# Designed miniproteins, single chains, continued (4), part 60

Each design is a single chain, and the fold is of that chain. pLDDT is the mean over its residues in the fold that is shown.

## One batch from the design tools (miniprotein)

Design m14213
Fold by ESMFold2-Fast:
Structure m14213 (fold): chain A 75 residues (1-75)
Amino acid sequence: DDEIIEAANEVGKAAYEASGDPQLAVRVANAAIKGLEAGDPQKLIEDVTRSAAPGGEAAAQAARDKATEAVNRFK
């Protein structure tokens, strides 16, 4: 689904912009894809936040905020 891939890339990009870590960004984007495909908003937000946490509080917050936007887009 193109919309899922686009939303996941936005979440990963937010983590990259906050952390400067491209490997973290890939991990966060993969977590977002899995959460969006599962259709579980809480799992999406939790897994994305957890995946971004190693990049610091700003990266975790940016990824969480973008994941929340993605949830609202698919409602």
Scores: mean pLDDT 81

Design m14214
Fold by ESMFold2-Fast:
Structure m14214 (fold): chain A 58 residues (1-58)
Amino acid sequence: MELARAMRELTSPLIREHGSDDVATQSRVAKAGRALTEGAEEGRLEEGVERAREILEE
């Protein structure tokens, strides 16, 4: 639940601005999702969110 919400909140603005078919945006979203998933699995969701934010920062 928290993982899905964090992913949506981080990625929705980029998808809206750049488009869902933008390869660069899709690549960043995939990397951010991986960071969030790893953080959540280890009980370090806050660290995962920070790493995802850094990946999506543009």
Scores: mean pLDDT 70

Design m14215
Fold by ESMFold2-Fast:
Structure m14215 (fold): chain A 74 residues (1-74)
Amino acid sequence: MSAEELLKELEEKFERLVEALEAGDIERARELLEEIKKLADELIEKDPSLASLAAARVTAAELLLIGAEIDLEL
């Protein structure tokens, strides 16, 4: 995949993760977080100039998942 395609998939997966958390689907959100991490790593390897953006998306996704798990008292 091109760096542009990886970035688009990363953004799409992030949006899907937010939607999964709003639906209370923690398992789906965890799966999406792993996909986001993989896409972020591939994006950084392909275009290091996007490393800060990729890292920010991973961090945001992790924090959102942690917050949702706390709210659900898992």
Scores: mean pLDDT 81

Design m14216
Fold by ESMFold2-Fast:
Structure m14216 (fold): chain A 59 residues (1-59)
Amino acid sequence: KEEAIKELEEKGISRANAEAIIKALEENGGVLSDEEVKELAKKLGISESTVKEALEIIG
């Protein structure tokens, strides 16, 4: 978890946003649909591509 957060911060994702992405994955059983990725990106003010990159780092 901490290593994933640090890797995300290196990609320009804030610690708060990294934690939010990890929490969303945990709450959804480790998988996010394309629609959930879009909603999360909108809520965090980042691109869908950034969320998808974060998911690859976490997974």
Scores: mean pLDDT 79

Design m14217
Fold by ESMFold2-Fast:
Structure m14217 (fold): chain A 74 residues (1-74)
Amino acid sequence: MMEPAEVLEAQARKAIEEGDLHTALLLAEALFRAGDLDTAIRLAEETLELAKKQGDEKSAKRAEELLEEARKAK
């Protein structure tokens, strides 16, 4: 049986693979709220890189804000 955080991580990785930055950020934020800071940081970093590559400035800014908050909470 997977922990709830593992389910969210799997869904977020699928979203990143499909280029769905909005869903990836939503799931990374959910992991941050659940206290899985390490996974939230990793997913936010991957989403930030993809957002910059795609020129999605709004998603890039959101990912960077999430990274700052998650790193402060660690």
Scores: mean pLDDT 80

Design m14218
Fold by ESMFold2-Fast:
Structure m14218 (fold): chain A 66 residues (1-66)
Amino acid sequence: MKETLEKLVKENPNNAKAWFSLGEYYLKEGDYEKAIEYFEKAIQLSKDNPEFVERAKKLLEEAKKK
């Protein structure tokens, strides 16, 4: 849920999974600018997790196609 995810990133801004979930939420809502921003944030926080980074990059490319 959007409200829960927004609260989670506000309380724990280093939670890459929460930023990723916010990116997915905004991608589904059609807010591509916010989706890109949050996927980039998730990638920056999880550079040591290649599988997660690849999933985030795939959705980031979807958002960039607008």
Scores: mean pLDDT 78

Design m14219
Fold by ESMFold2-Fast:
Structure m14219 (fold): chain A 58 residues (1-58)
Amino acid sequence: SAIAELERRARALAEKAEILRQSVKLMPDSQGAKETLAETEREYRRLREEARRLREEE
């Protein structure tokens, strides 16, 4: 289902964000890592919100 697909994609992004958070802690001066983390977290929140809305419409 669409909801299941969004949840799978969100899970993958959550795992990527965790790795990126660890990288930022080790390399706090890395602009690229900070930007990638921010982007990943934004996409994760968007997918979670979309999945929530679809569940409410069922």
Scores: mean pLDDT 82

Design m14220
Fold by ESMFold2-Fast:
Structure m14220 (fold): chain A 55 residues (1-55)
Amino acid sequence: SKEEIVERLKALGLSEEEARYEAERIVLVSEKTGIPVEEVLEQKEELLRKALAAE
């Protein structure tokens, strides 16, 4: 599951280290808030896409 999150983030252009860091944060947020991992991941992917598209 965590490795699947890492692979999805790498597909967005993140490095291995960045993807693992963000995956850990996503899991932690899900555990602390009770929000499903998939929902937290979707929100993070949207934010990352906007950040990566910025000049």
Scores: mean pLDDT 78

Design m14221
Fold by ESMFold2-Fast:
Structure m14221 (fold): chain A 63 residues (1-63)
Amino acid sequence: MSLGYYEAIKDFKATHPLELSIKKGDILKVLAVLGDHYVVAQSLSTGEIGLVPTSYIKPVPPP
């Protein structure tokens, strides 16, 4: 997984303070990759930053 823009393919509810809640269709900017399971992402709609599971997002062109 690389840095860049991604779209949420399903809803994710944060269960830890470091996680970011996202809804299907949300556009995210990936800032860092943490292994194969999580990324640090910023929501373009809210500006919030947090950990998101890699299986919940797909790469998209920049907005």
Scores: mean pLDDT 81

Design m14222
Fold by ESMFold2-Fast:
Structure m14222 (fold): chain A 78 residues (1-78)
Amino acid sequence: AETWNNLGNAYLKLGQYKEAIKAYSQIPNPDAETLYNLGLAYEQVGNAEGAIAAYKKALELKPDFVEAKKELERLSKV
């Protein structure tokens, strides 16, 4: 639902990263952009494994997602 995505985006913008993760996690079928934002929130709370997993899922849905690819390369250095 757009409500959880909008709430997650608002929390992310406010720096409330744990609440952003909770909101995004309520979305049953997240799109690539939502998964990318979830990855950003995971990075900010120091969960690199969660961030990598979220960015990989974003790239599975949108293989040409430049921003997700850049963040994944930065975190994995591969």
Scores: mean pLDDT 83

Design m14223
Fold by ESMFold2-Fast:
Structure m14223 (fold): chain A 76 residues (1-76)
Amino acid sequence: SAVLRAAGLTPTEVRILLELSRGPKTVAELAEALGLSQGTVSRHLRRLQERGLVTQVGPNVYALSEAGRLLLEASA
């Protein structure tokens, strides 16, 4: 958690990265899994994508990038 906080991630962004560590997901699947609106998830995904921690792999489908995976591994 200290590494993720130092990286400037919000708790919601950490939850999104952890969910994507289980495999690629749509915005709708992330919203359902996290109990959030699709708009909230999309806003956080945009920030994570700008930081290179997630990538779009299909229409509305996102995956954890190599950098995102390494960041989560460093937090364990």
Scores: mean pLDDT 84

Design m14224
Fold by ESMFold2-Fast:
Structure m14224 (fold): chain A 99 residues (1-99)
Amino acid sequence: MAERERLIAELRKHDPELANELEVYDAFLLIIDYLDSKTTNVEDQKRLLESKIKILKEMIDLLNERRAEATPEAQAVMDRLIDLLNKEIEEYEKKLKEL
């Protein structure tokens, strides 16, 4: 199981509404990954990477907003997910610079 999917599943035990919203964003990321796998055009690859970065940042914003009202146990899961999403952003930003 992918680490992002696993952390969202753990978060569901604490905040099922937030987990549902994050699963929608994750579904969009999977669709973009599929589209990226089908494109050879550099301009389209750049746009898809920029879209992934935007979605990941929106997920982080949502997590940070909900974190303030969360239990310590939920905050620990949220912090791990934010760290993972930031690492994915760094990887995509690096790939964008290489295109």
Scores: mean pLDDT 86

Design m14225
Fold by ESMFold2-Fast:
Structure m14225 (fold): chain A 64 residues (1-64)
Amino acid sequence: SEMEELAREIGRILHETLELHPDDEEVRRKVEEIERQAVRGYLTSKELLEEALRRAKEFHEEVK
C-alpha cells in the first residue's frame, strides 16, 4: 500500500541519518521523535505520515 511505501521511505531516511552520527544522543532523540510521529501517521492519517516524511528529509539534510 501507499502507506507502507511511505513508512519504508521514512525508515530508510531515519536509518541513514543515524548512520551519519551513530554516537550523537541529540540526533538519536530527534530521530525517535520523527519515528513516533510516523507511527501515529501510519495509524491515523496519510497527511500526518507525509508530514513525518518531510520532517525526516529536512532533518537528514540538516545533519548531512
Scores: mean pLDDT 86

Design m14226
Fold by ESMFold2-Fast:
Structure m14226 (fold): chain A 59 residues (1-59)
Amino acid sequence: MLSASERELVERAQAEERIDPALLAEMIELLKSDDVTKRVGAALRMIGLLLDIELEEKK
């Protein structure tokens, strides 16, 4: 089950059409993984997407 925050990220991705919603959902699942390396990687990628959106606005 996706939390409200996780749904917000999926809706944002759909609105921006930057990434496939399925890919975003997969990354959210990786954040819940028992593997700390996979969790860190997924979190970093999420941050990268947010920074990319901000960079587009700032430019």
Scores: mean pLDDT 65

Design m14227
Fold by ESMFold2-Fast:
Structure m14227 (fold): chain A 72 residues (1-72)
Amino acid sequence: KKKEVLEKLLKELEKEESVPQEILDLVREAIEADLNEAGEKLFEALILAKELGLPQKIIDLLEEALKELGKI
């Protein structure tokens, strides 16, 4: 279920031209990590997205994935 959630997130983020490579790399690292490390990587991606002022749609996608993983 973790891998399925993260792979869906990655595909949605790849469709958005505004998403920097650093965020995509964090999501890819989260796919290969255990559940706790995946949550930490996604939280880093969420904080980075907010700091960079990315569109609310991107922030919502990251928050939804974190909620599905039970991390927020």
Scores: mean pLDDT 82

Design m14228
Fold by ESMFold2-Fast:
Structure m14228 (fold): chain A 61 residues (1-61)
Amino acid sequence: VKEVRVLEAEGPEEYVEEAIETAKKFAEMVAETNSRFGIDRGVGGFVNRSLNTKAVAEAVV
């Protein structure tokens, strides 16, 4: 059940928001992969790389 305040307007604006959200999810997936890959090397370095990857993925959209 959706709340009254949750209004998903139809049109290009909602379409654009969905595209941005999809890009963010993709960036999160890549960030998690980077973190998992470098668990032995320490989280600090891979957190930096993950944040950079998220920024790049968002820029693509």
Scores: mean pLDDT 53

Design m14229
Fold by ESMFold2-Fast:
Structure m14229 (fold): chain A 70 residues (1-70)
Amino acid sequence: MMSAWDYLAKGAELLAEGRYEEAVEYFKKALELDPNYALAWRGLGLALEALGRTEEAAEYFAKARALDPA
C-alpha cells in the first residue's frame, strides 16, 4: 500500500508536470495518512495557487508554517 511519502512524491511529480488538480488529490491523500505532514500542506498550497484558488492556498501555507516554521 502507498505511504504518506509515496502520495507526497506523486503529488510533487504531478505538480511539476502542471497537473494541478491531480496533484491536489494526491497531497490530500498524504494528509489523510499524516495530517502533520508540513510538506503536503505546502504542496497543496502550491497546487491551489496554480489553479487560481489563492485564498485556500494561503490557508494551507499557514498550516504548513504552523507545523514546520522556518
Scores: mean pLDDT 83

Design m14230
Fold by ESMFold2-Fast:
Structure m14230 (fold): chain A 81 residues (1-81)
Amino acid sequence: VSEEQLDEDVLEALALIYTVMALKSTDPEEAIRLLKKVKEIAKKLSEEGKQTVIDGLQRVAETASPEVAKAAKEAIEEIKK
């Protein structure tokens, strides 16, 4: 069997890195692109991994510009589906 646990840990780490990059970005277009990458990665995670990413995205939604905050909220909704 493929190393599902290793793949999961790597994907979770990558999603969290992109979430932090989006939070620190001064370019809304870059931040939104990063949030789209986070969303696609998070869909492949376990429910626990998804929750960790959602918690990170909540911080973006609370602290970022309105446009980026909206994108973070939309990403959270999509991950929960």
Scores: mean pLDDT 79

Design m14231
Fold by ESMFold2-Fast:
Structure m14231 (fold): chain A 60 residues (1-60)
Amino acid sequence: SLEDEIKRRRILAVGAAYGVPEERAREIADRYVAGELSRREVAEELGVSMEDFNTLTSSP
């Protein structure tokens, strides 16, 4: 639960930083938490490189 909340918040923060609409970022975060998306797929959906995504999400 807490781990999933942290994952959602990180994805929302990355999305906001890269100009992704909140609604879309929330959908991506929900699908990731549900196990429907890999980390790479999340980065692709957000339009962010894997390098940038890993830097922002690899640690709390």
Scores: mean pLDDT 78

Design m14232
Fold by ESMFold2-Fast:
Structure m14232 (fold): chain A 67 residues (1-67)
Amino acid sequence: MELEEKLRELVQGITEAVSKGDVEKARELYEKAREVAEQIKQENPSLKERLDRIVAAVERLLAKLEE
């Protein structure tokens, strides 16, 4: 599924940006990941639980970076 692959790539990009301390890039990719996750939820509600977990994990990484 194209949107799921895009979300996975964005999550990987966020993890890399966090590892490099690039707060601006991490936030930019996070916003894109949220938009993609919302589109996937709208098209396939059965994936909601998985998507919510992914978004929560990314939010936790950003919280640690921005603290």
Scores: mean pLDDT 78

Design m14233
Fold by ESMFold2-Fast:
Structure m14233 (fold): chain A 86 residues (1-86)
Amino acid sequence: MKVVISLSNLTDAQTSQWIAIANEMKKKGNSVTINKNGNNLTITLDNVATETAIGLVLEAIGMKLEGNSVTITINGDTYTITVTYG
């Protein structure tokens, strides 16, 4: 599966945390692309297992419960998770 995580309005600490998560996923054999633009971060994950994609969706739901704006879109084998902090 493919997962695209689009993150906006990040603090420096949040940016560092997400980059660390992306690097851990890369170490586990996933294809990982990280694009940073100001306070925004896009992480693209290719060849992820379904269980991994579901786990990322559950994390995004957790972020929504913390008061962040979260949208999840599923199109075929691609999960797009969009998060705006604050």
Scores: mean pLDDT 84

Design m14234
Fold by ESMFold2-Fast:
Parts: C-alpha cells; sequence; structure tokens
Structure m14234 (fold): chain A 73 residues (1-73)
C-alpha cells in the first residue's frame, strides 16, 4: 500500500511537470499545496505560474487523491 501510494504520487508529479512544462520541483510543490487544499490563486502566486496552470494542477491533485483513496479502501 505505501509503495503503491508513493508510486502514484511520483507518477503524478512527473506527468504534471511534463504536460504543463514545469520543473519536477514546481510540480511536486503545486501538487502538495493542492492536496493541502490551496486555491489555484495561492498555487499560482507561490510558484510564479498562471492561474490556468495552477487550476490544472488542482484538477490533477483531485484525481490523485481519489486514486489513493480507492487504493487505501
Amino acid sequence: LEEEVLKLYEEAVEEVARRLGLSREQARRGIEMALAGASPREIAEALGISVGTASAIVREARRLREEIRQLAA
């Protein structure tokens, strides 16, 4: 379970970085903020990215959270 959760998280970070043209560090920080409940505006301000890009990160984090939740059930 823990290894599977970590793998999903790492895959999501790499996918977000690749699709949105972000560094892995920006993608990781954005996903962590989104999972903690940060708004797209807060993520955009923290990372120096557009609100549109931050909104995409929030959507990806919601999908990741649901996948993790289903694995942990």
Scores: mean pLDDT 81

Design m14235
Fold by ESMFold2-Fast:
Structure m14235 (fold): chain A 55 residues (1-55)
Amino acid sequence: MVERILALYDRDGDGRLSPAELAELREALGLDGPVDGVVDDAVRAAIEALIRAGE
């Protein structure tokens, strides 16, 4: 599931997520705490941890 979500939200396909993509992914994952147009390094770390947990 998490890998599919990341593939969908990585629209650039460059292996990085934009702030807008991270905001959508955060909401899709049900994470509490809105993103006010800024990217938190903790959010990126959590996403990477989810990828590793999926594999």
Scores: mean pLDDT 56

Design m14236
Fold by ESMFold2-Fast:
Structure m14236 (fold): chain A 102 residues (1-102)
Amino acid sequence: MYGEAEVDVELETPEGERHRARLHFKPEDTPENVAEKVARLARELGATRLRVRIRGKMTEQDIGDFLRALAEALEKYMRLTRLDVRLTSPEEVEIDAEVELP
């Protein structure tokens, strides 16, 4: 069934500390809801570099909606300085983001 995806988040602080979190994108979750959780986690950990991997069957619209939501959430809590997106397979998207703490 489409509409479920695994969201794997790698976070790096300016001091070089690395953290990993796994979120599950469920059919009832919105892109905004998942993006908000990622941005809040980054803010709480003081992370300035994020790698978000989404694995699941997603349409181009689903990917676009999530990218927009993630950029908006990161800008809300921090300053987004870089956002890079790569399709690593038909079912996997990798997003690299760099942010500046306020």
Scores: mean pLDDT 78

Design m14237
Fold by ESMFold2-Fast:
Parts: structure tokens; sequence; C-alpha cells
Structure m14237 (fold): chain A 66 residues (1-66)
């Protein structure tokens, strides 16, 4: 489950990234994660969530790049 963020713009990016990930659009999800970190790097909850999801995405992408 996704966390709830106080910043609605950060939450919107998080929701879009979750949707892209669920739809198998991993490249789009990664771009959204990077945008979230770049724009809202001071939001510790957003950063931790992106770190967790980025790790999960990285595993999926590595399995497919072999």
Amino acid sequence: GSIKLSNPEAQKLLDEAEKAFEEGKYEEAEKLYKRLVSRFGDDEKAIEWVREKGKELGKIMKEKEE
C-alpha cells in the first residue's frame, strides 16, 4: 500500500507512479519516481517510499535485462 503524503503534488506523482508500476510501465514509473525525488527531496516519507519502490522496480528491470 502507498503512504499518504501531506503535499498534494507529491501525492499526485506518487499515485501516478503507482498506476504506471501496476500497468507494467516500469520506465514511466521510474521517471515519475525521479521527478518525485527531484521536486520533493525534503519530504522524508516520499523519499523512503520511492527508495522502497525503486528497489522493487530495479529487481524487476534487472531480471528482464538479462
Scores: mean pLDDT 76

Design m14238
Fold by ESMFold2-Fast:
Structure m14238 (fold): chain A 101 residues (1-101)
Amino acid sequence: SLDLTVKQMKSLGLSDEEIATILSGMAMSEARAGNFDLATELVEKALELDPNSVWAWRALGDIYYKQGNYQSAITYYQQALSLNPNDTRAQRNLDTVKKKL
């Protein structure tokens, strides 16, 4: 289970922020494979560990964008930008999504 994976990572001495980064990377790999439910579960667990992770919020935006849920994608990219206004990837992806509306 995902909770067991997180527990194992903590037992290896990884911080919540490091685990959130790893889970966000895994989520993007799953999204590229079309496994959107697992990708969403991974990034939601990352945000439980680090709710201020700009990368996790951006990853959530990317997952919803890939599914054609442009309204949710916009919301999550805006959350990433609220935490880091200089995130050029979140800004570019937000601009791309807005062109789909």
Scores: mean pLDDT 90

Design m14239
Fold by ESMFold2-Fast:
Parts: structure tokens; sequence; C-alpha cells
Structure m14239 (fold): chain A 83 residues (1-83)
């Protein structure tokens, strides 16, 4: 189902973000976290793991990625409160 496929993609991107974070590749980690949050918001699937990695990346991300992470985190938090 589309929902199962979305969950699998969110999990895969979250694991990619964590792996890149552990390697010190914060740019790749932020890209993966951004994509995971976008999918979570699109499909209304809250992801505590994706939100947690995104919060850790905020002080390490470049200004453009940081701005997008902050906006996506705010929307994800709002959706989690509504569900």
Amino acid sequence: SARVEAVARIVGLTLRAIGAELDGDYAEAAEAAIEALRLAIEHKLPSDAAMAVARRLLPKADPAQREELEALLKEAERLKEEL
C-alpha cells in the first residue's frame, strides 16, 4: 500500500541521515532528514526518529538546510499534536 511504502521510505531516509551524521557528513545527513520529514508531513505519518535526528542536525546544518529543517520540524510538531 502507499502508506506502507511511505513508512519504508521514511525509515530508510532516517537511517541514512543517522549514518551520515555518525560519519560527520552533516550536509548529506540534513538532506536525508529533510526528505524524511517532507514525506512524513505529506503522508501525515509522525516520525519521532526523523524529528530527533533533524533537531540534532540544526546546529551543524548550513543556513539554507537549517531554515528548511526548522520549518519542517515546526510543521511535523503541529501535525503530531493534531493526530
Scores: mean pLDDT 87

Design m14240
Fold by ESMFold2-Fast:
Structure m14240 (fold): chain A 82 residues (1-82)
Amino acid sequence: LEEARKLIDEARRALYQGNYEEAAKLARQAIKAAEPVKDTKEGQLLIADAYAILSEAYRKLGNYEKAEEARKKAQELLKKVE
């Protein structure tokens, strides 16, 4: 969990700085880091955060199809938690 949180924080920073490719890379790494805890509420929330960052990064890069796929995945995970 700590590694996934660190990667999410780094991805948000990259997104804020306009480093969209790095933000997408870090968000994908965060999803992989959270895989062992994907069935926990905390893991699902972390993965949803990572997909939300990934969606925004892809949107900024002009990859609207991948952005929408990531957005949908984030929403799907949030619905499972609630």
Scores: mean pLDDT 83

Design m14241
Fold by ESMFold2-Fast:
Structure m14241 (fold): chain A 55 residues (1-55)
Amino acid sequence: DMDTQNEINKLVAEYVKKVGAEEDVLLEGIKIVNNSPSVEEAKKKLEELLKEKEK
């Protein structure tokens, strides 16, 4: 679904902005999105990663 893909793209952009362009952390987030079995699962994992990095 294109709407779900757009939401994931927004989360990736927000993640990039929040982590301050640390290369290893950015690559980790992107790998989670690419290696997830579904776009919904990717979104969930990325949101969890963002919450962990906010601490």
Scores: mean pLDDT 67

Design m14242
Fold by ESMFold2-Fast:
Structure m14242 (fold): chain A 81 residues (1-81)
Amino acid sequence: SEEELVSELNSLLEEVKSQISDDDFLRIIEGIRLALTSSDPSEEQLNEALNELKSKVSDETYLKLEAVLLKLFEIVKQRSK
């Protein structure tokens, strides 16, 4: 469910927060929020945030985040139609 995906995302975001600076975390989270909550959700904006995450977090954390974020983006995209 979307609620379960959001819960998993929150757990992964705490993991990310432990691996990167507060400034990087706030910037990346704002990028993800804008990509997911925009009235015109942009896959390009999401991919830009994911590419920055990939350079700053462990591969294991990145793969889990990418999977959850792509699932959430598909849900948001379907709602925007």
Scores: mean pLDDT 78

Design m14243
Fold by ESMFold2-Fast:
Structure m14243 (fold): chain A 59 residues (1-59)
Amino acid sequence: AKEIRDAMNAGNLEVIKSKEDLHLVHLGEMDDETLEKLREKAKELGDDELVEIIDKILE
């Protein structure tokens, strides 16, 4: 959990295995490029709520 969170906050999205892993990320500290990649991962995992949150941050 901690290692996955730190890797995701550093932009290493390949460590994301589940929707629970997505919720460990601090969205406010991610750059736009990393947020766009996280959005695609959220879509792949079916986390539509996180996709909407990221879309609002990127607006």
Scores: mean pLDDT 67

Design m14244
Fold by ESMFold2-Fast:
Structure m14244 (fold): chain A 70 residues (1-70)
Amino acid sequence: SPEELLEQARRALEEFKEALKTEPREEALAAHERFLAELEKLKKEVPEEYHPEIDALEAEAEAALAAFLA
């Protein structure tokens, strides 16, 4: 279901944030790009009513990466 896919995406975000604590900069950037690509695929698979939550996950990943790179 869309809710289950979104829950998987939230889990992936948490895994991404944990990975940032130990990854070198170039691998962190690659992990971020992979995560964004998965969220883009998710937007095509779920109804538009779920897109704001996916956008929030994208924003949170961007903020986490920005904090890591600071």
Scores: mean pLDDT 83

Design m14245
Fold by ESMFold2-Fast:
Structure m14245 (fold): chain A 65 residues (1-65)
Amino acid sequence: TKKLEEELLKKVEEAEKKKDVEELKKLFEEARENNAKKAAAKAAEALAKAGELDEESAKAAVEAV
């Protein structure tokens, strides 16, 4: 679980640097499916920063994990 969360966090950081919104969306869903709350939160924040997800929706999505 922790190893998967760490791997997902690295992928989220790479996708954010590349500004790959589609990859961020996939990583967010993958993190949610694996109950990786930190990775899901990071992906949601990156999506919100890119304008693809509002801050309230990002918080709700993280809480749903």
Scores: mean pLDDT 73

Design m14246
Fold by ESMFold2-Fast:
Structure m14246 (fold): chain A 63 residues (1-63)
Amino acid sequence: SERLEKVRELAERGAKLYKEGVRILSGEEPEVEVEVTDERVYVKVSTSKVHLEFDIPLSDISL
């Protein structure tokens, strides 16, 4: 669906921004996981020093 595609694009853009920030702050290359389904948006950006993770129900996204 168009809504799901838009949410995926925004999640990928957000993950890229967080990846750059975590890389600069940690000095390590982050592992990035992005999963967008019709139920939820999950993003994880992590290194051995920094862990950022969020999991948002798609119903809570105003798109």
Scores: mean pLDDT 80

Design m14247
Fold by ESMFold2-Fast:
Structure m14247 (fold): chain A 61 residues (1-61)
Amino acid sequence: EEAAFVRELVERAHQAGGKPEVLDEILKELKERGVSPGAIEAFEHMREAGKVPAPGVLEHH
């Protein structure tokens, strides 16, 4: 359930080209939903680095 939700948000970020405003909205949704700290940390790293993970990276990371 949580993994599916996170994957959907990752796909949204990837399709939006990693725009900072989209990443900020995703981080807000993750924090409001109360997802695992690891998922939030991964998105924070992406925002700082300006990178979006390749498809499937979060599934095996």
Scores: mean pLDDT 66

Design m14248
Fold by ESMFold2-Fast:
Structure m14248 (fold): chain A 78 residues (1-78)
Amino acid sequence: SAEEEARKLIEEGRPVEGYEKLVELHPDDADLWGHLGEAYIRERRYEEAAEAYRKALELDPDYQRAKNGLAYAESLIA
C-alpha cells in the first residue's frame, strides 16, 4: 500500500519522502504535517520545515510541538 511504501522510506532514512507521501494521502492530519516539519529540520531545510509546521497549525492551532518547531525553524532562517 501507499502507507507501507511511505513507512519503508522513513525506515530507510528518507523521512521527508515518506512523510510527503503520507500528507498527500492524509492532508488534514496535523500530526503528519508536524512529522514532515521535523523531517525537514533534520535535513536543515528550515524554510520547508516552517511551511509544514504552519500547515499543521492551520489544522490544529493548539498543536504545541508544531508551535515549538515553527519557532525553532524561523529562528534559523537568515
Scores: mean pLDDT 89

Design m14249
Fold by ESMFold2-Fast:
Structure m14249 (fold): chain A 62 residues (1-62)
Amino acid sequence: MSPETKEALEREIEASVELIKAAVEVTVNPESEEARKRLEEATERSNEASKELEEALRKERE
């Protein structure tokens, strides 16, 4: 596995954990504007990390 792929995978895992944490916070405290904002930010980060991981995996297969 390339260093780039490993780094992208680590970022994807971190983003996924933060997304789960943010989703739990919104579930426990649905009236919190801060919790909703964190969920939105975590969702954006997760989407970006997933895209970077797919790009890294594609390059590794070539």
Scores: mean pLDDT 81

Design m14250
Fold by ESMFold2-Fast:
Structure m14250 (fold): chain A 68 residues (1-68)
Amino acid sequence: MLSDEEAAEEVSRATGLSLEDARKAVEIARELNKKGYSPEEIAKAIREKTGLDLTREQASIISLVASL
């Protein structure tokens, strides 16, 4: 598994989000993935907790990388 830091670096590179925002998104996504939430529910939670207006593509990338 990628560390949270390695996953955040990949998300930042792929989405253009800052490393800080990517780290927050990865941490939320990994927590919710452990609880069995869907990618759509995870994207909604990231938007609500961080204030980031994620595109569908950015949300998909975050979900994919967070599962690595």
Scores: mean pLDDT 83

Design m14251
Fold by ESMFold2-Fast:
Structure m14251 (fold): chain A 65 residues (1-65)
Amino acid sequence: MTEEAIERARKILEELKEEETLKKLEEALEEVKKNGTELEIQLMAEAAESFARMWLSIKKLEEKR
């Protein structure tokens, strides 16, 4: 579900303390919600979660070095 994907992305970015990235992501999602279709909103939310997970993995690898 779209809101669950957005919430997961938010939690990941909050854990990484990437506040500016989180804010930009929320602004982009709000723009798509205003002008996009339901499918576009879902795809954006899924892309956001995938990006956040990838970023989290990179940061965790950095911490282990």
Scores: mean pLDDT 73

